# Ledger of designs, part 48: designed miniproteins, single chains, continued (5)

Each design is a single chain, and the fold is of that chain. pLDDT is the mean over its residues in the fold that is shown.

## One batch from the design tools (miniprotein)

Design m17753
Fold by ESMFold2-Fast:
Structure m17753 (fold): chain A 120 residues (1-120)
Amino acid sequence: MEEIREEAERLFGLGVQALLDGDYEKAIEYFEKAIPLFEKIGDKELLARAYLYLGEAYYRLGDYEKAIEYYEKAIKLAEEVGDKRLLARALYNLSEAYEKLGDYEKAKEYRERAEKALAE
């Protein structure tokens, strides 16, 4: 468990660094490796963050449908753990992805939900 946690956090950190460096494909690879490890250790907070950043990497590559899929996974986990800041960020990013797909109705809905999450 501890060795799995150390490896998961190492891969997550490499993914975050790749995302910051603009190496989006590399970020995806690292997050995809970290996610099943976070699932094994039951760390829902880090799992939610990994899904959020995986979605951001797909968004930056222009794969908005994949970004939506991972943002929805991040939203569910953020709600389960009660992380309002993470929930708001995931909802805002989901709104931006729908805007890129031309679904302005859903974009508005999720943006309003993001603002409400931060207010409560």
Scores: mean pLDDT 90

Design m17754
Fold by ESMFold2-Fast:
Structure m17754 (fold): chain A 72 residues (1-72)
Amino acid sequence: GINLEVPEGKTLVDLALGLAEMVKLLDYHPSVQKLLKETLLQLSEENQKKVLEELERRDPELAKYIEELLKE
């Protein structure tokens, strides 16, 4: 289902998006990868999908990497 309210800029969704961009900027540093994975796992499956869809829109390569990270 679609939520009536969109998360604000400081929500876990926004944090996950920021961390994903930092993973790429810091050349896939293990600490940032771990923090991103932990943040994504705290999101519902529906919100995880929203993060991945937004990432694919911004950076399809990064989105694929993070999707694989969640499968591990």
Scores: mean pLDDT 72

Design m17755
Fold by ESMFold2-Fast:
Structure m17755 (fold): chain A 73 residues (1-73)
Amino acid sequence: SLEKGVEELVKIADELEKQGRYELAARVYSRAADIYEQLAKGYEKNGDTVKAESLRQKADELRKRAEELRAKA
């Protein structure tokens, strides 16, 4: 599923961050955030606003993490 795929991307980004590969980790976190945003829009169109909001919060968190890592790279 798309949700399983994005969780695997976050895991890859976490591993890259632990290796000090900050720019690559930031790019993967940003891609994962984009996928969470797409999922949120899908849930919102189906009337599941609570799920959509939780997914947007996850996307925002990953984007902030990516920005922090780019500042360290």
Scores: mean pLDDT 87

Design m17756
Fold by ESMFold2-Fast:
Structure m17756 (fold): chain A 63 residues (1-63)
Amino acid sequence: MAKEKIEEYIRLLRELGREELAEKVRKIAEENEDPEKAYEEVVELLGREGLSPEEAARLLARL
């Protein structure tokens, strides 16, 4: 579940043209052996990078 959500975030971020952010998310997933911990780090990153309301809504709609 967590791994699938991370993969969906990467796909959506690339679709939105946020390739740099998508690459950061991908690296977090690769560096973490535990998918749940990777997912927590991804959520923290997305919060820090400040997604627009439109971008956030699109990500939430695909979860």
Scores: mean pLDDT 73

Design m17757
Fold by ESMFold2-Fast:
Structure m17757 (fold): chain A 76 residues (1-76)
Amino acid sequence: APSFAELVEQAFQLAEEGERAEAAGDLETAIRKYEEAIRLLQEARDLALARGNEKDAAFFDGAIAGLTAKVQALRA
């Protein structure tokens, strides 16, 4: 399984790739990248909770909410 640090790093790299795709007008790629980033952030959140790190879990909840809003806007 990937480490916690690897999950977080990969999630933010995917979110940045999604932002680049969105800026280029490639909405299909942007949605895919954001959805993959959300998936990894959910895994990181669950791992943080399992380890008793409520502060990190809350941070990831915020990031997930932001990316989910972006996906919903792009699908509208």
Scores: mean pLDDT 86

Design m17758
Fold by ESMFold2-Fast:
Structure m17758 (fold): chain A 58 residues (1-58)
Amino acid sequence: SAREEALRLALSMGLSEEEAEEAVRFAEGVRRGLGLPDSELPRLAEMYAQTELLIRER
């Protein structure tokens, strides 16, 4: 599923399990709010993960 792909992608980018779940929740929220298709979930999660890694990770 797109949700599983989003979670796997976030984990592959170096996020912890908890951070990856947060990325997926963010993606689901944006998807619902903007009326986007499920296929956008991995991209939205990736954008969240990239932003978090730039701010929190060294």
Scores: mean pLDDT 81

Design m17759
Fold by ESMFold2-Fast:
Structure m17759 (fold): chain A 62 residues (1-62)
Amino acid sequence: MEEAEKHLEKGDEAVREGNFDEAIEHYRKALDLLKDAPSEVVARAIGHLLRAIGEKLDAELA
């Protein structure tokens, strides 16, 4: 679970740097690591992924 949290942190940092593709890849890795985690933790990781995708689309469409 610590490995998954590290990927979530790296994803958040990549979003701050405008590196949305890198952020999405980190969030995907976190979700793969969380496959046996409680549903609330998985939902949080999915939320991060969806937000990163939304910000990427916003940047591409602007």
Scores: mean pLDDT 76

Design m17760
Fold by ESMFold2-Fast:
Parts: structure tokens; C-alpha cells; sequence
Structure m17760 (fold): chain A 60 residues (1-60)
């Protein structure tokens, strides 16, 4: 069903978001990036993933 496909896409995108944020957090904890740069990259990742989610859902 269309609902099952929407839920599958949402689940997959949520998993990608958690992974991506986790990688940025690890870099922050390692001292590779500043808090400001961490916040900027999280925002950029969130905007990219939201756009990808909207595009994938438009094809369902």
C-alpha cells in the first residue's frame, strides 16, 4: 500500500539522519570540528535529508 511505502521511506530516512548526526557528533567529540561548525553541518544535513524525503515521497 501507499501508506506502507511512505512508512518505509520515512524509516530509511530516519536511520540515515541518525547515522549522519552521529558521525558529526563523533567529529565534534574528537575535537575535529567546533560547536558552531557542528551546528552548521547538522543544519545542512537536516535540510538535505528533508529535501530527499520530500522528493522520495512525491514519487510514492
Amino acid sequence: SKTQEILKVTREMTAEAIRGIGELFDRYLAGEITEEEYNKRVKELSERLLKELQERLAEV
Scores: mean pLDDT 85

Design m17761
Fold by ESMFold2-Fast:
Structure m17761 (fold): chain A 62 residues (1-62)
Amino acid sequence: MPFTYDEKAVKLAEEAVKYLREGDFEKAEKLEKEASELVTKYNSIDASVLLIEYATLKAVEK
């Protein structure tokens, strides 16, 4: 079901990707974990797509 947390999860996941690109791995990791928790609890579909982008960027970092 749609929930306001879907937008919150998307924003957190987007910020995690941004901090990862900036090299702030500590903030990126914390934001990713928060977004992942919201995806699990509230079924935030759009945020899950951004979390896949985060995981891909982390995997190809080197």
Scores: mean pLDDT 74

Design m17762
Fold by ESMFold2-Fast:
Structure m17762 (fold): chain A 74 residues (1-74)
Amino acid sequence: MEEEKKRALEMARGAGEIYALVDDNPLAARRARSILTGTAASFPEYRDEIMEAFRKAYEEARKNREEQVKKLLE
């Protein structure tokens, strides 16, 4: 049970990071969302935690992307 929860959260984080990198590509973004949806469907008891992990990973990856772009512009 603990291991399954950890795996589900890691999959959600990975999907969030992918989505942050490819949200300007509709097909790739759709695939990242499919991974998230499938993970949430497989572990409905952890759905809220899975969605929150995706959101946090997405926000963190977007922030890191903006910081990298800022460094390239300086």
Scores: mean pLDDT 75

Design m17763
Fold by ESMFold2-Fast:
Structure m17763 (fold): chain A 66 residues (1-66)
Amino acid sequence: HMSEEAKKLLEKGKEALEKGDYRTAVRYYAQAIRIDPKNEEARKLLGEAIRKLGGNPKATDDALAP
């Protein structure tokens, strides 16, 4: 049920996260969620990346906004 584009964005986000590039990971995960809003995995990964960035977990909703 996943868009191939959303899946590709999740993979790129995970690569960025592993390299410690949390801002890039947040961007890729946010894009994946915009393409596939029902993707719970992407939402969880976005929250994790925001936390590692030292940000507010509440910012997840802002990242999913238009």
Scores: mean pLDDT 73

Design m17764
Fold by ESMFold2-Fast:
Structure m17764 (fold): chain A 55 residues (1-55)
Amino acid sequence: SLEEELARVREEIRALDREIRRLGADPAATGEELQAVADRLQALTERQEALEREL
């Protein structure tokens, strides 16, 4: 269902938010790694908004 997909997307966003904070605090992390996680987080945020509009 859309509600189940929305719940999954929200959980993935929380996990990626933790990862981007971890990478931001890691002096060994590359800008490429940080950008990849940020891009994924942005895509999921857009998907969340689309699902919320559908409901």
Scores: mean pLDDT 84

Design m17765
Fold by ESMFold2-Fast:
Structure m17765 (fold): chain A 56 residues (1-56)
Amino acid sequence: MLKEEAEKAVEELSPEDVAERVKILLESDDPLHQKAAEAVLEVLSEKHPEAAEEVK
């Protein structure tokens, strides 16, 4: 579920846009947003490691 949605988001958006969204979600105090950001970051790191480094 989460990983498949993250893969779709990475393909739908540019890697740079995904990295920016992940940064914002990780800063959120919402545990659901933080978990979603972690899943998206993992997929981004696999497909676009350079963009993932932009996050951290």
Scores: mean pLDDT 74

Design m17766
Fold by ESMFold2-Fast:
Structure m17766 (fold): chain A 67 residues (1-67)
Amino acid sequence: SQALAQIQQTLDEQFKGDEAQAYQRMADTLDATVKVGNDGLSEAGRQALQALAQQLRQLAQQLQQQA
């Protein structure tokens, strides 16, 4: 989960107090990127971004439940 580890580090630096909101915003950004599309984005790339967005939403929900 190298991508999640790097996202976690970035969030710790930018959003020191509200990781749940930060994860949700990142998931929304990834979903928007996939929806708008780019002719250069492969089907495998779309699937990977969708999976990452879903994982970020799951993390956001877990943090919200424990806050």
Scores: mean pLDDT 70

Design m17767
Fold by ESMFold2-Fast:
Parts: C-alpha cells; structure tokens; sequence
Structure m17767 (fold): chain A 58 residues (1-58)
C-alpha cells in the first residue's frame, strides 16, 4: 500500500510542476494534501483500476 500511495503522490507532484495556472496549482496542492492525510484503509477504497492491479501483483 505505502509504495502505491507514494507513487501516486510523486506523479501528482510532477503533474503539478507542469501546471502554469495558479488556481489549478493551488487546487492540485490541496488534492495532494488530502491524499497524504488518508489512512491506508481509506486510500485503498480510492485506488484506480491500474493501482488495484499493482496491489494484486504485490
């Protein structure tokens, strides 16, 4: 679980670095904080199909 969460956060941060609009950047920062605050149990409920496949391979 931790590795999948860290990968998602890293991807979100890289995408955020490409955003030029200050409002969209602020929104992205808030989304990153919300994901960071989630417990492993809460995050598991929000996994994408791709992240679910990765978890099953572990």
Amino acid sequence: MKKIKERRLARMKEQLAKVKDPRLRAYGEKQIEEIEKLSDEEFKKLLSPEEKEELEKL
Scores: mean pLDDT 75

Design m17768
Fold by ESMFold2-Fast:
Structure m17768 (fold): chain A 64 residues (1-64)
Amino acid sequence: SSLEKLIEENKKAIEEVEEKIEELKKKENPTVKEQILLGLFEFVKGASELMVERLERKLKELEE
């Protein structure tokens, strides 16, 4: 279903964002720009995780 595909796409996006977060966290002297990017990626990850939860709940409701 289109809903299941959307869940998979969001999970993949979370994985990719987690990789970028880990790369930034490994820097000993992050620039102000890198610190802002880290905050943005953490926000995007959180928002995507909430989206996955909502979509999975909706999928369960449709399956009864």
Scores: mean pLDDT 83

Design m17769
Fold by ESMFold2-Fast:
Structure m17769 (fold): chain A 80 residues (1-80)
Amino acid sequence: MKKRLEEIKKILQERYKLPEEEAEKFAKEIEKANLEILKEIKEHEEKNPGTTPQEEVSRLVAEALRRIGDLEDKILEASK
């Protein structure tokens, strides 16, 4: 968890040239979305052991990426 957050923060700072405070805030939101996906996958596995279809995992990942995209758009709009 902590190592992944640090890696996301570095990517945001190096590739998107975000200030450290913005990169940390955004990295935390990305990690939060990722943890929510993992929780939903775990809950599905607990209800249906060994039957989580790859399509369901892909759907949850797509929903998280969309949520992250909406967050990026909000951050960019707030920066104007």
Scores: mean pLDDT 67

Design m17770
Fold by ESMFold2-Fast:
Structure m17770 (fold): chain A 62 residues (1-62)
Amino acid sequence: IPPLTEEEAERLRELLLKAGVSEEAAEEAVRLIQEGGSLKEIAEVTGLSEEEVKRLYELAKM
């Protein structure tokens, strides 16, 4: 998935934490997105489904 802006990345981190993802996993997920990681890798790190990760990513861009 495409990398996020700094503001979008911070918003995604907050959304992940609110969804029950640990702080460490949320930081790693944001790092993976900024490095061009796949939805599958982010889902594995966060414990969320790929669909859930995609929804939160789209919300972070709004």
Scores: mean pLDDT 82

Design m17771
Fold by ESMFold2-Fast:
Structure m17771 (fold): chain A 67 residues (1-67)
Amino acid sequence: SKEQLDEEVKLAIAQMYLALGKRFAERGEKEKAIETYELARKVASQVNSPEAERLKKEIDEEIEKLK
């Protein structure tokens, strides 16, 4: 269904932002990493699924590592 495809696309986008945030963090670009993680969190929050909840938890853990 369109609803399920929209959710899959949003999860893919959130995962891409998470990966990009990790790249910024590894390069020492802490501010860019946090901003990118916040974008990942925002997109993941638009999906109501166990996968989205797991992804949000991982994003939150990555943000905490940079504080």
Scores: mean pLDDT 87

Design m17772
Fold by ESMFold2-Fast:
Structure m17772 (fold): chain A 95 residues (1-95)
Amino acid sequence: SEEEYRKQIEELRKEVEALRKELNDAKTSPKDVQIEKLKEILERAEKLHSRASELERKVMADPNVSPELRREVFLVNAEITLLLMQVYLELKSLE
């Protein structure tokens, strides 16, 4: 089960990196196109956050999981939360 958790954490990390690249690319677009792209990124980041929160719940409830894996799932969920805030602030800046 711990190896399955590690695989899920790595999948979440890869999706975070992909969304961060898309966020940076969106910031170079004209305002109307940027708003559309940021809304799409926000929706995908919200889904990713839901997945990460569910994984964190499972990992934290499992007494057989290593402290290192608990830290890793906490950190990836924190990274996703920061990404959500960054996308939200970018959208706010365009209002």
Scores: mean pLDDT 88

Design m17773
Fold by ESMFold2-Fast:
Structure m17773 (fold): chain A 80 residues (1-80)
Amino acid sequence: AEELRKKGIEAARNGNYDEAIKYFEEAVKKSGSAEDYLLLGSVYLTKGDYEKAIEYFRKALELDPDNLLARTLLEVAEKK
């Protein structure tokens, strides 16, 4: 799961958002952690897919209610 997150982050840094999404989706399937949902939501937010970003940030907060970053990004996505 950690290796998939690393590959997804590297893909996102290079602007390969569709590749990043594939890595983060696989990470979610393997571990389902709040961090995986947060990363997936962040890529969708960057692509302008606010509905999917909101969905994944909500899942991240369900798993980790104290995650300030997930809460902040959810508020940003909901503004759209």
Scores: mean pLDDT 82

Design m17774
Fold by ESMFold2-Fast:
Structure m17774 (fold): chain A 72 residues (1-72)
Amino acid sequence: SNSDKAWEYLSKAQEALNQGDKEKAAEYAKKAGEYATKAGDSRTVYASATILESVGKKEEAKKFREEAKKID
């Protein structure tokens, strides 16, 4: 499901971030945010945006936060 994929990619994003791999963290966080948006899971969209911002992807983070507000 979209929820399962969102959680899978969020987990991978956090693992990549813990390993210092900012590029993979950004890629996985973006995928997590996309699947979470499709699932209507605003919490996971916000979590994805937070990871994106932490690795310097501030514009992508802003877009996901705007999308999360539309869900809730």
Scores: mean pLDDT 87

Design m17775
Fold by ESMFold2-Fast:
Structure m17775 (fold): chain A 81 residues (1-81)
Amino acid sequence: SALEQAEELAREGERKFEEGERAYAAGDYEKAAELYREAVRLYKEAAELAEPVDPERARELVLKYTAAAINLAAAEFEASL
């Protein structure tokens, strides 16, 4: 189902987000940016799949990719220094 596919993408996005956080903590800002960018993509795809079936879950996923996008911006800024 679309919701099952959305949850699989959300789980992958969570893994990428956590990997990005570890890379950021290690000072590997370029790697963190790549991982956060992937998390944004995965959560966004999950939100799009969830929207017609579970709009509340889609909104939660929008918040998740928004958080990942903020972390991406921070990692890109640090990588530019």
Scores: mean pLDDT 91

Design m17776
Fold by ESMFold2-Fast:
Structure m17776 (fold): chain A 65 residues (1-65)
Amino acid sequence: MKEEALKEARKILKELADKYGITSEVYRKAVEHLIEKFGLSEEEARRIVTEALSEVAKEQYRKSR
């Protein structure tokens, strides 16, 4: 379950970050999405989104150079 939530978070964050960058609004939308889709607590969703953000940021860095 946590593995699936992390994959979903990466997907949503990558899509939004490609358009808007990594912003507080993108973070908030990803947290809300995980709560709605997986029934996670706000605290658990925030932890998963933070993990996914780190991975998305590294991927964007590689894409640049």
Scores: mean pLDDT 75

Design m17777
Fold by ESMFold2-Fast:
Structure m17777 (fold): chain A 111 residues (1-111)
Amino acid sequence: GPDPVVRPGDEVLVTARVRLDPSITEEAARRALAAEIGRAVERTLNEGGLAEVTSLEVALTGPHEIAVFVRAVARREATVSEIAEAVRDAILAVPGVESAEVTATRLPPAP
């Protein structure tokens, strides 16, 4: 479909599925990586001026898999693809990340 445009004040849902380096076996190391991934995503959205993060959930969904769920309010005009790419690049920059699949969706305005 068309790449939706978000404008300041629009709510965006970003979801990511992240694969970790399989050599990272310790639960404490996986939890530390989950925390770093969360910080990287929040930093890229907030400090990059794309959106204000209102909710951030990071879950260990498997031995080498992390799920990320972000709700954010757009600060400037951008496409959902631009937001997804910025989040994906931020996640991939974290040492110990092998791959990231990121989807961004513009949410309808609250009734």
Scores: mean pLDDT 87

Design m17778
Fold by ESMFold2-Fast:
Parts: structure tokens; C-alpha cells; sequence
Structure m17778 (fold): chain A 60 residues (1-60)
């Protein structure tokens, strides 16, 4: 099942492969890439990219 998470702080986009997020923005975790990063999709925009796990609170 897809995992939902919320950004606990603003996430900057520093490269095209990253997903920039606002604080409180909901994402679907598509894949855990490694211990530091996930591939996520924004529920608000439908954009996909890498997000540091430390910026996300997993909801389910």
C-alpha cells in the first residue's frame, strides 16, 4: 500500500531531481531510495522527486 507522509518543514528544491515542498504538504512515498531519501509524489501538484526522509513525518 502507498505510504502517506507530511512535510514537517519547507523542503527546498536544489536540483531538478528533487521535490520542493511547503510545510504541511502531503506526499505519497513511492519508493525508499536509500536510508536518507525517498522518491515521493506531491498530492497537491502531482510532481515527483527525491525528498530527504528527515523532512517527512510518515502518517500511515
Amino acid sequence: MPQLARAVAPVPQTSPDELGLREGELVEILEEVDDEYVLARSLATGREGLVPKSYLEVLS
Scores: mean pLDDT 81

Design m17780
Fold by ESMFold2-Fast:
Structure m17780 (fold): chain A 65 residues (1-65)
Amino acid sequence: MAALEEGIKLYLEGVKAMINEDYEKAIELFKEAVKLLENVPQGASIVKAAKQLIEIAKKALEEKK
C-alpha cells in the first residue's frame, strides 16, 4: 500500500540522517513516517522504532548544546 511504502522510505531516510549525525533532519523524517503509519497495523513496528529514534536524536541534540 502506498502509505506503508512511503512511510518505510521516510523511516529509512531518517536512519540515514542518524548515521550522518543530522539529528534535526532525522527527527523530521521519523515524524512524517509516524504520521503516515500510525493507523497502519502493518507499520506498527516501524512507528515504535521511529518514536524511539526520535527520542535518541532529541537527546543527542540536547547534549550538543
Scores: mean pLDDT 82

Design m17781
Fold by ESMFold2-Fast:
Structure m17781 (fold): chain A 80 residues (1-80)
Amino acid sequence: IDEKEVTLALADMWIGIGRTLASQGKYEEALEAYKKALELYLSVDPNNAEAYRKLAEAAKLAGKEELAEEYYKKAEEAEK
């Protein structure tokens, strides 16, 4: 096992935590969990569009529309 494998496993764990929190209606807490996952994913792959897309969806559910738009833009830029 190496640093990259550990980092990706931790990122996947934070995504799981975020999904669980969102399913409980804890959208602000879910957004924080997704931010942790994004930080870890970006340390391995700076152009991870999927991570940005999940953050945008979480931000929208938390009522942070401007933040959601910012993350959608980052996701589109990462996909190109």
Scores: mean pLDDT 78

Design m17782
Fold by ESMFold2-Fast:
Structure m17782 (fold): chain A 84 residues (1-84)
Amino acid sequence: ADELVEQGILYFHQKEYEKAAELFEKALELLSGRERARTLNRLGEVYAEMGEYEKAIAYYEEALKLDPENEDARKNLEKVKKKL
């Protein structure tokens, strides 16, 4: 799971958003709790960068359901809602 997340982060920084999303989605199948919430937040960031704001919102909200203390997901949710 860690290797999938790390590779997904690398592709995200390279703006390879479709590859980043695929890797994060694969990682989610293996993760639970706060690690799953962090990965859901990262997947939300990928879809936000692709302009898929409604999908990004859904991932940020799912992250906050698993980890209400996830400050990155909360801030990202506020930011992306302003674009709708």
Scores: mean pLDDT 86

Design m17783
Fold by ESMFold2-Fast:
Structure m17783 (fold): chain A 76 residues (1-76)
Amino acid sequence: ADPAAPPERVRALAEAALAAFGPTERRAFELVRAGDDDAAFALLEADYRARGFPEAEARARARARLAILRQIVAAL
């Protein structure tokens, strides 16, 4: 969450992101909400590798997505 952003805008952005989620991102979001960040990271990394990203890039993208999902969970 961005502490400089109005709460309503942060919530609206989080809801828009959630509505745009594909099945993998929605599953990862549910895992983060449940407190299982390790499982969420593993799922996201595997998904990026399946999309053709090299291991290092898949891991970096998975970390960035996990951070965004944690912010979305915090905003909701």
Scores: mean pLDDT 79

Design m17784
Fold by ESMFold2-Fast:
Structure m17784 (fold): chain A 63 residues (1-63)
Amino acid sequence: MPIHFVVEEYEGEETEEKVEELARRVRERARELGLEIGPVQVLVVENYGQEIVMVFALGLPRP
């Protein structure tokens, strides 16, 4: 399938700087993999008292 999820995760507190850092990493990984990505999305989840920041995007291979 040509559609890929590019995800970076951080186990800890959500801060604007951390979200920006993770978004940069998502874009860097997408470029390294030759993908064109859509908008970067941010999701914060709490799992057993631990906050997890997830940043992801959907990507398609470049032609």
Scores: mean pLDDT 79

Design m17785
Fold by ESMFold2-Fast:
Structure m17785 (fold): chain A 96 residues (1-96)
Amino acid sequence: GDAEEGLRLAEEAEELARRARTAEEARRAAELALRAGMLALRAAVGEAVPAAIGGALAGIGGITDVELGMSAEEAARAALAAALAARHGAEAALAA
């Protein structure tokens, strides 16, 4: 379902963010984290799980920082934070 797909994409985003060496690579990781966060949010809203909703929203929000022309290091950290937040949202939705 959406929670399982969200978790898979969040894990991929985390791996990409950890390997990112350029701001462009970090932005690609952030785009994947956004997709993961949106799927986690859909799953969480469907199940009415407040903790999962919070995690998903934090993941989605974190992506905004990456898009504002950060340095490669700052962008990679922001993308990683977004991926981890999306992962927590998806895991909470799966546990419900």
Scores: mean pLDDT 77

Design m17786
Fold by ESMFold2-Fast:
Structure m17786 (fold): chain A 117 residues (1-117)
Amino acid sequence: SEAARLDVQASTLATLGLARSREAGLSEKYLWVVPRADLLRALSLPEAEVPAALLEVARRGELVDAAGLSPNAAIGRAEQEGLLVLGFADSEEGREALIAAVPAATAEALRLMREAL
């Protein structure tokens, strides 16, 4: 379904953002989070409108303290609160990288959905 595709795309973007933050050696003390529902709405727009909508969602993102939890535990807590973790820092480079990752996230989402069928 489209809803399942959008969920996989959003989760893939989050996974790529976390991997990028780890490769950059960023401290896992803070999580850069956005509401999952907002990201899903942005991804559901016509292709030409997605980059601008994602940039607006990313700009409204917040930094949340991991509160001494392990990174995976902090990420799990954010997900339970309806948030997606896009990385460990909010930056202009991170926002641009999120938008640039959309084609790769779409391809990965379609691949994972085919393997699940």
Scores: mean pLDDT 82

Design m17787
Fold by ESMFold2-Fast:
Structure m17787 (fold): chain A 90 residues (1-90)
Amino acid sequence: SLEEAKKLLKEGEKYFEEGNLEEAIEKYEKAIKLLEEIGLEDEEALELLARAYDNLGKVYLKLGNKEKALEYYFKAGMLALKAAVDRVLK
């Protein structure tokens, strides 16, 4: 499932670069669901989940939905901070 989540993230990033924002959202949301199923104790899943939320923030910002963009950027930042703190402490 982790490899499937990585593939979905890459597909979403490609759609975002091509300007296919709705397809990008669909791929990122599918990746997030898989990563949440793996759980936050998996360090790679935690980092990929932060990346997926950051990417959703970028998509919604481009769509002009500032409220959703802020929400996803905040989620991404919290997860990235958790991953960084966990690595520093161990």
Scores: mean pLDDT 85

Design m17788
Fold by ESMFold2-Fast:
Structure m17788 (fold): chain A 82 residues (1-82)
Amino acid sequence: MAAATVFSGPAPLVVERDEATGETVVGAPPSVTVTDGDGAELERGPAHAPSTVRFPAAAAPAAEAAAATVNEKGATATVSVA
């Protein structure tokens, strides 16, 4: 199914690529808002725990570029996955 993930707020986002699968995991600290394409906030862990979002291999380059945009430029970035 198609999904969009939006990252908003001060960096840093932490990016980890799984070399075996090509998937990318993006960790967002509590200071960063993570929403779906409809603006609904994604589920967070306990207070002070980062939220993590896993992207398939096809979306991994887009997820990495989005994280770099947030971390370097402080801009909101969207990743679309299908």
Scores: mean pLDDT 66

Design m17789
Fold by ESMFold2-Fast:
Structure m17789 (fold): chain A 62 residues (1-62)
Amino acid sequence: SEKDLILRLIALKLRKIGLELDLERLEKLPQTPERKEKIEELKKEIKELEEEIKEIEKQLKE
């Protein structure tokens, strides 16, 4: 249903915001190998969430 898609979209957007805040915080810290690896993991997860968000938004506009 449209409501289920909207709730899913909200959940994904909230998760993305949380990851973007974590990324911003980590990027401001001194860069250790462990932090660089975590930054790359967060960037990958954010990109995957952005792709899923776009697909749901496309479904809601059609």
Scores: mean pLDDT 87

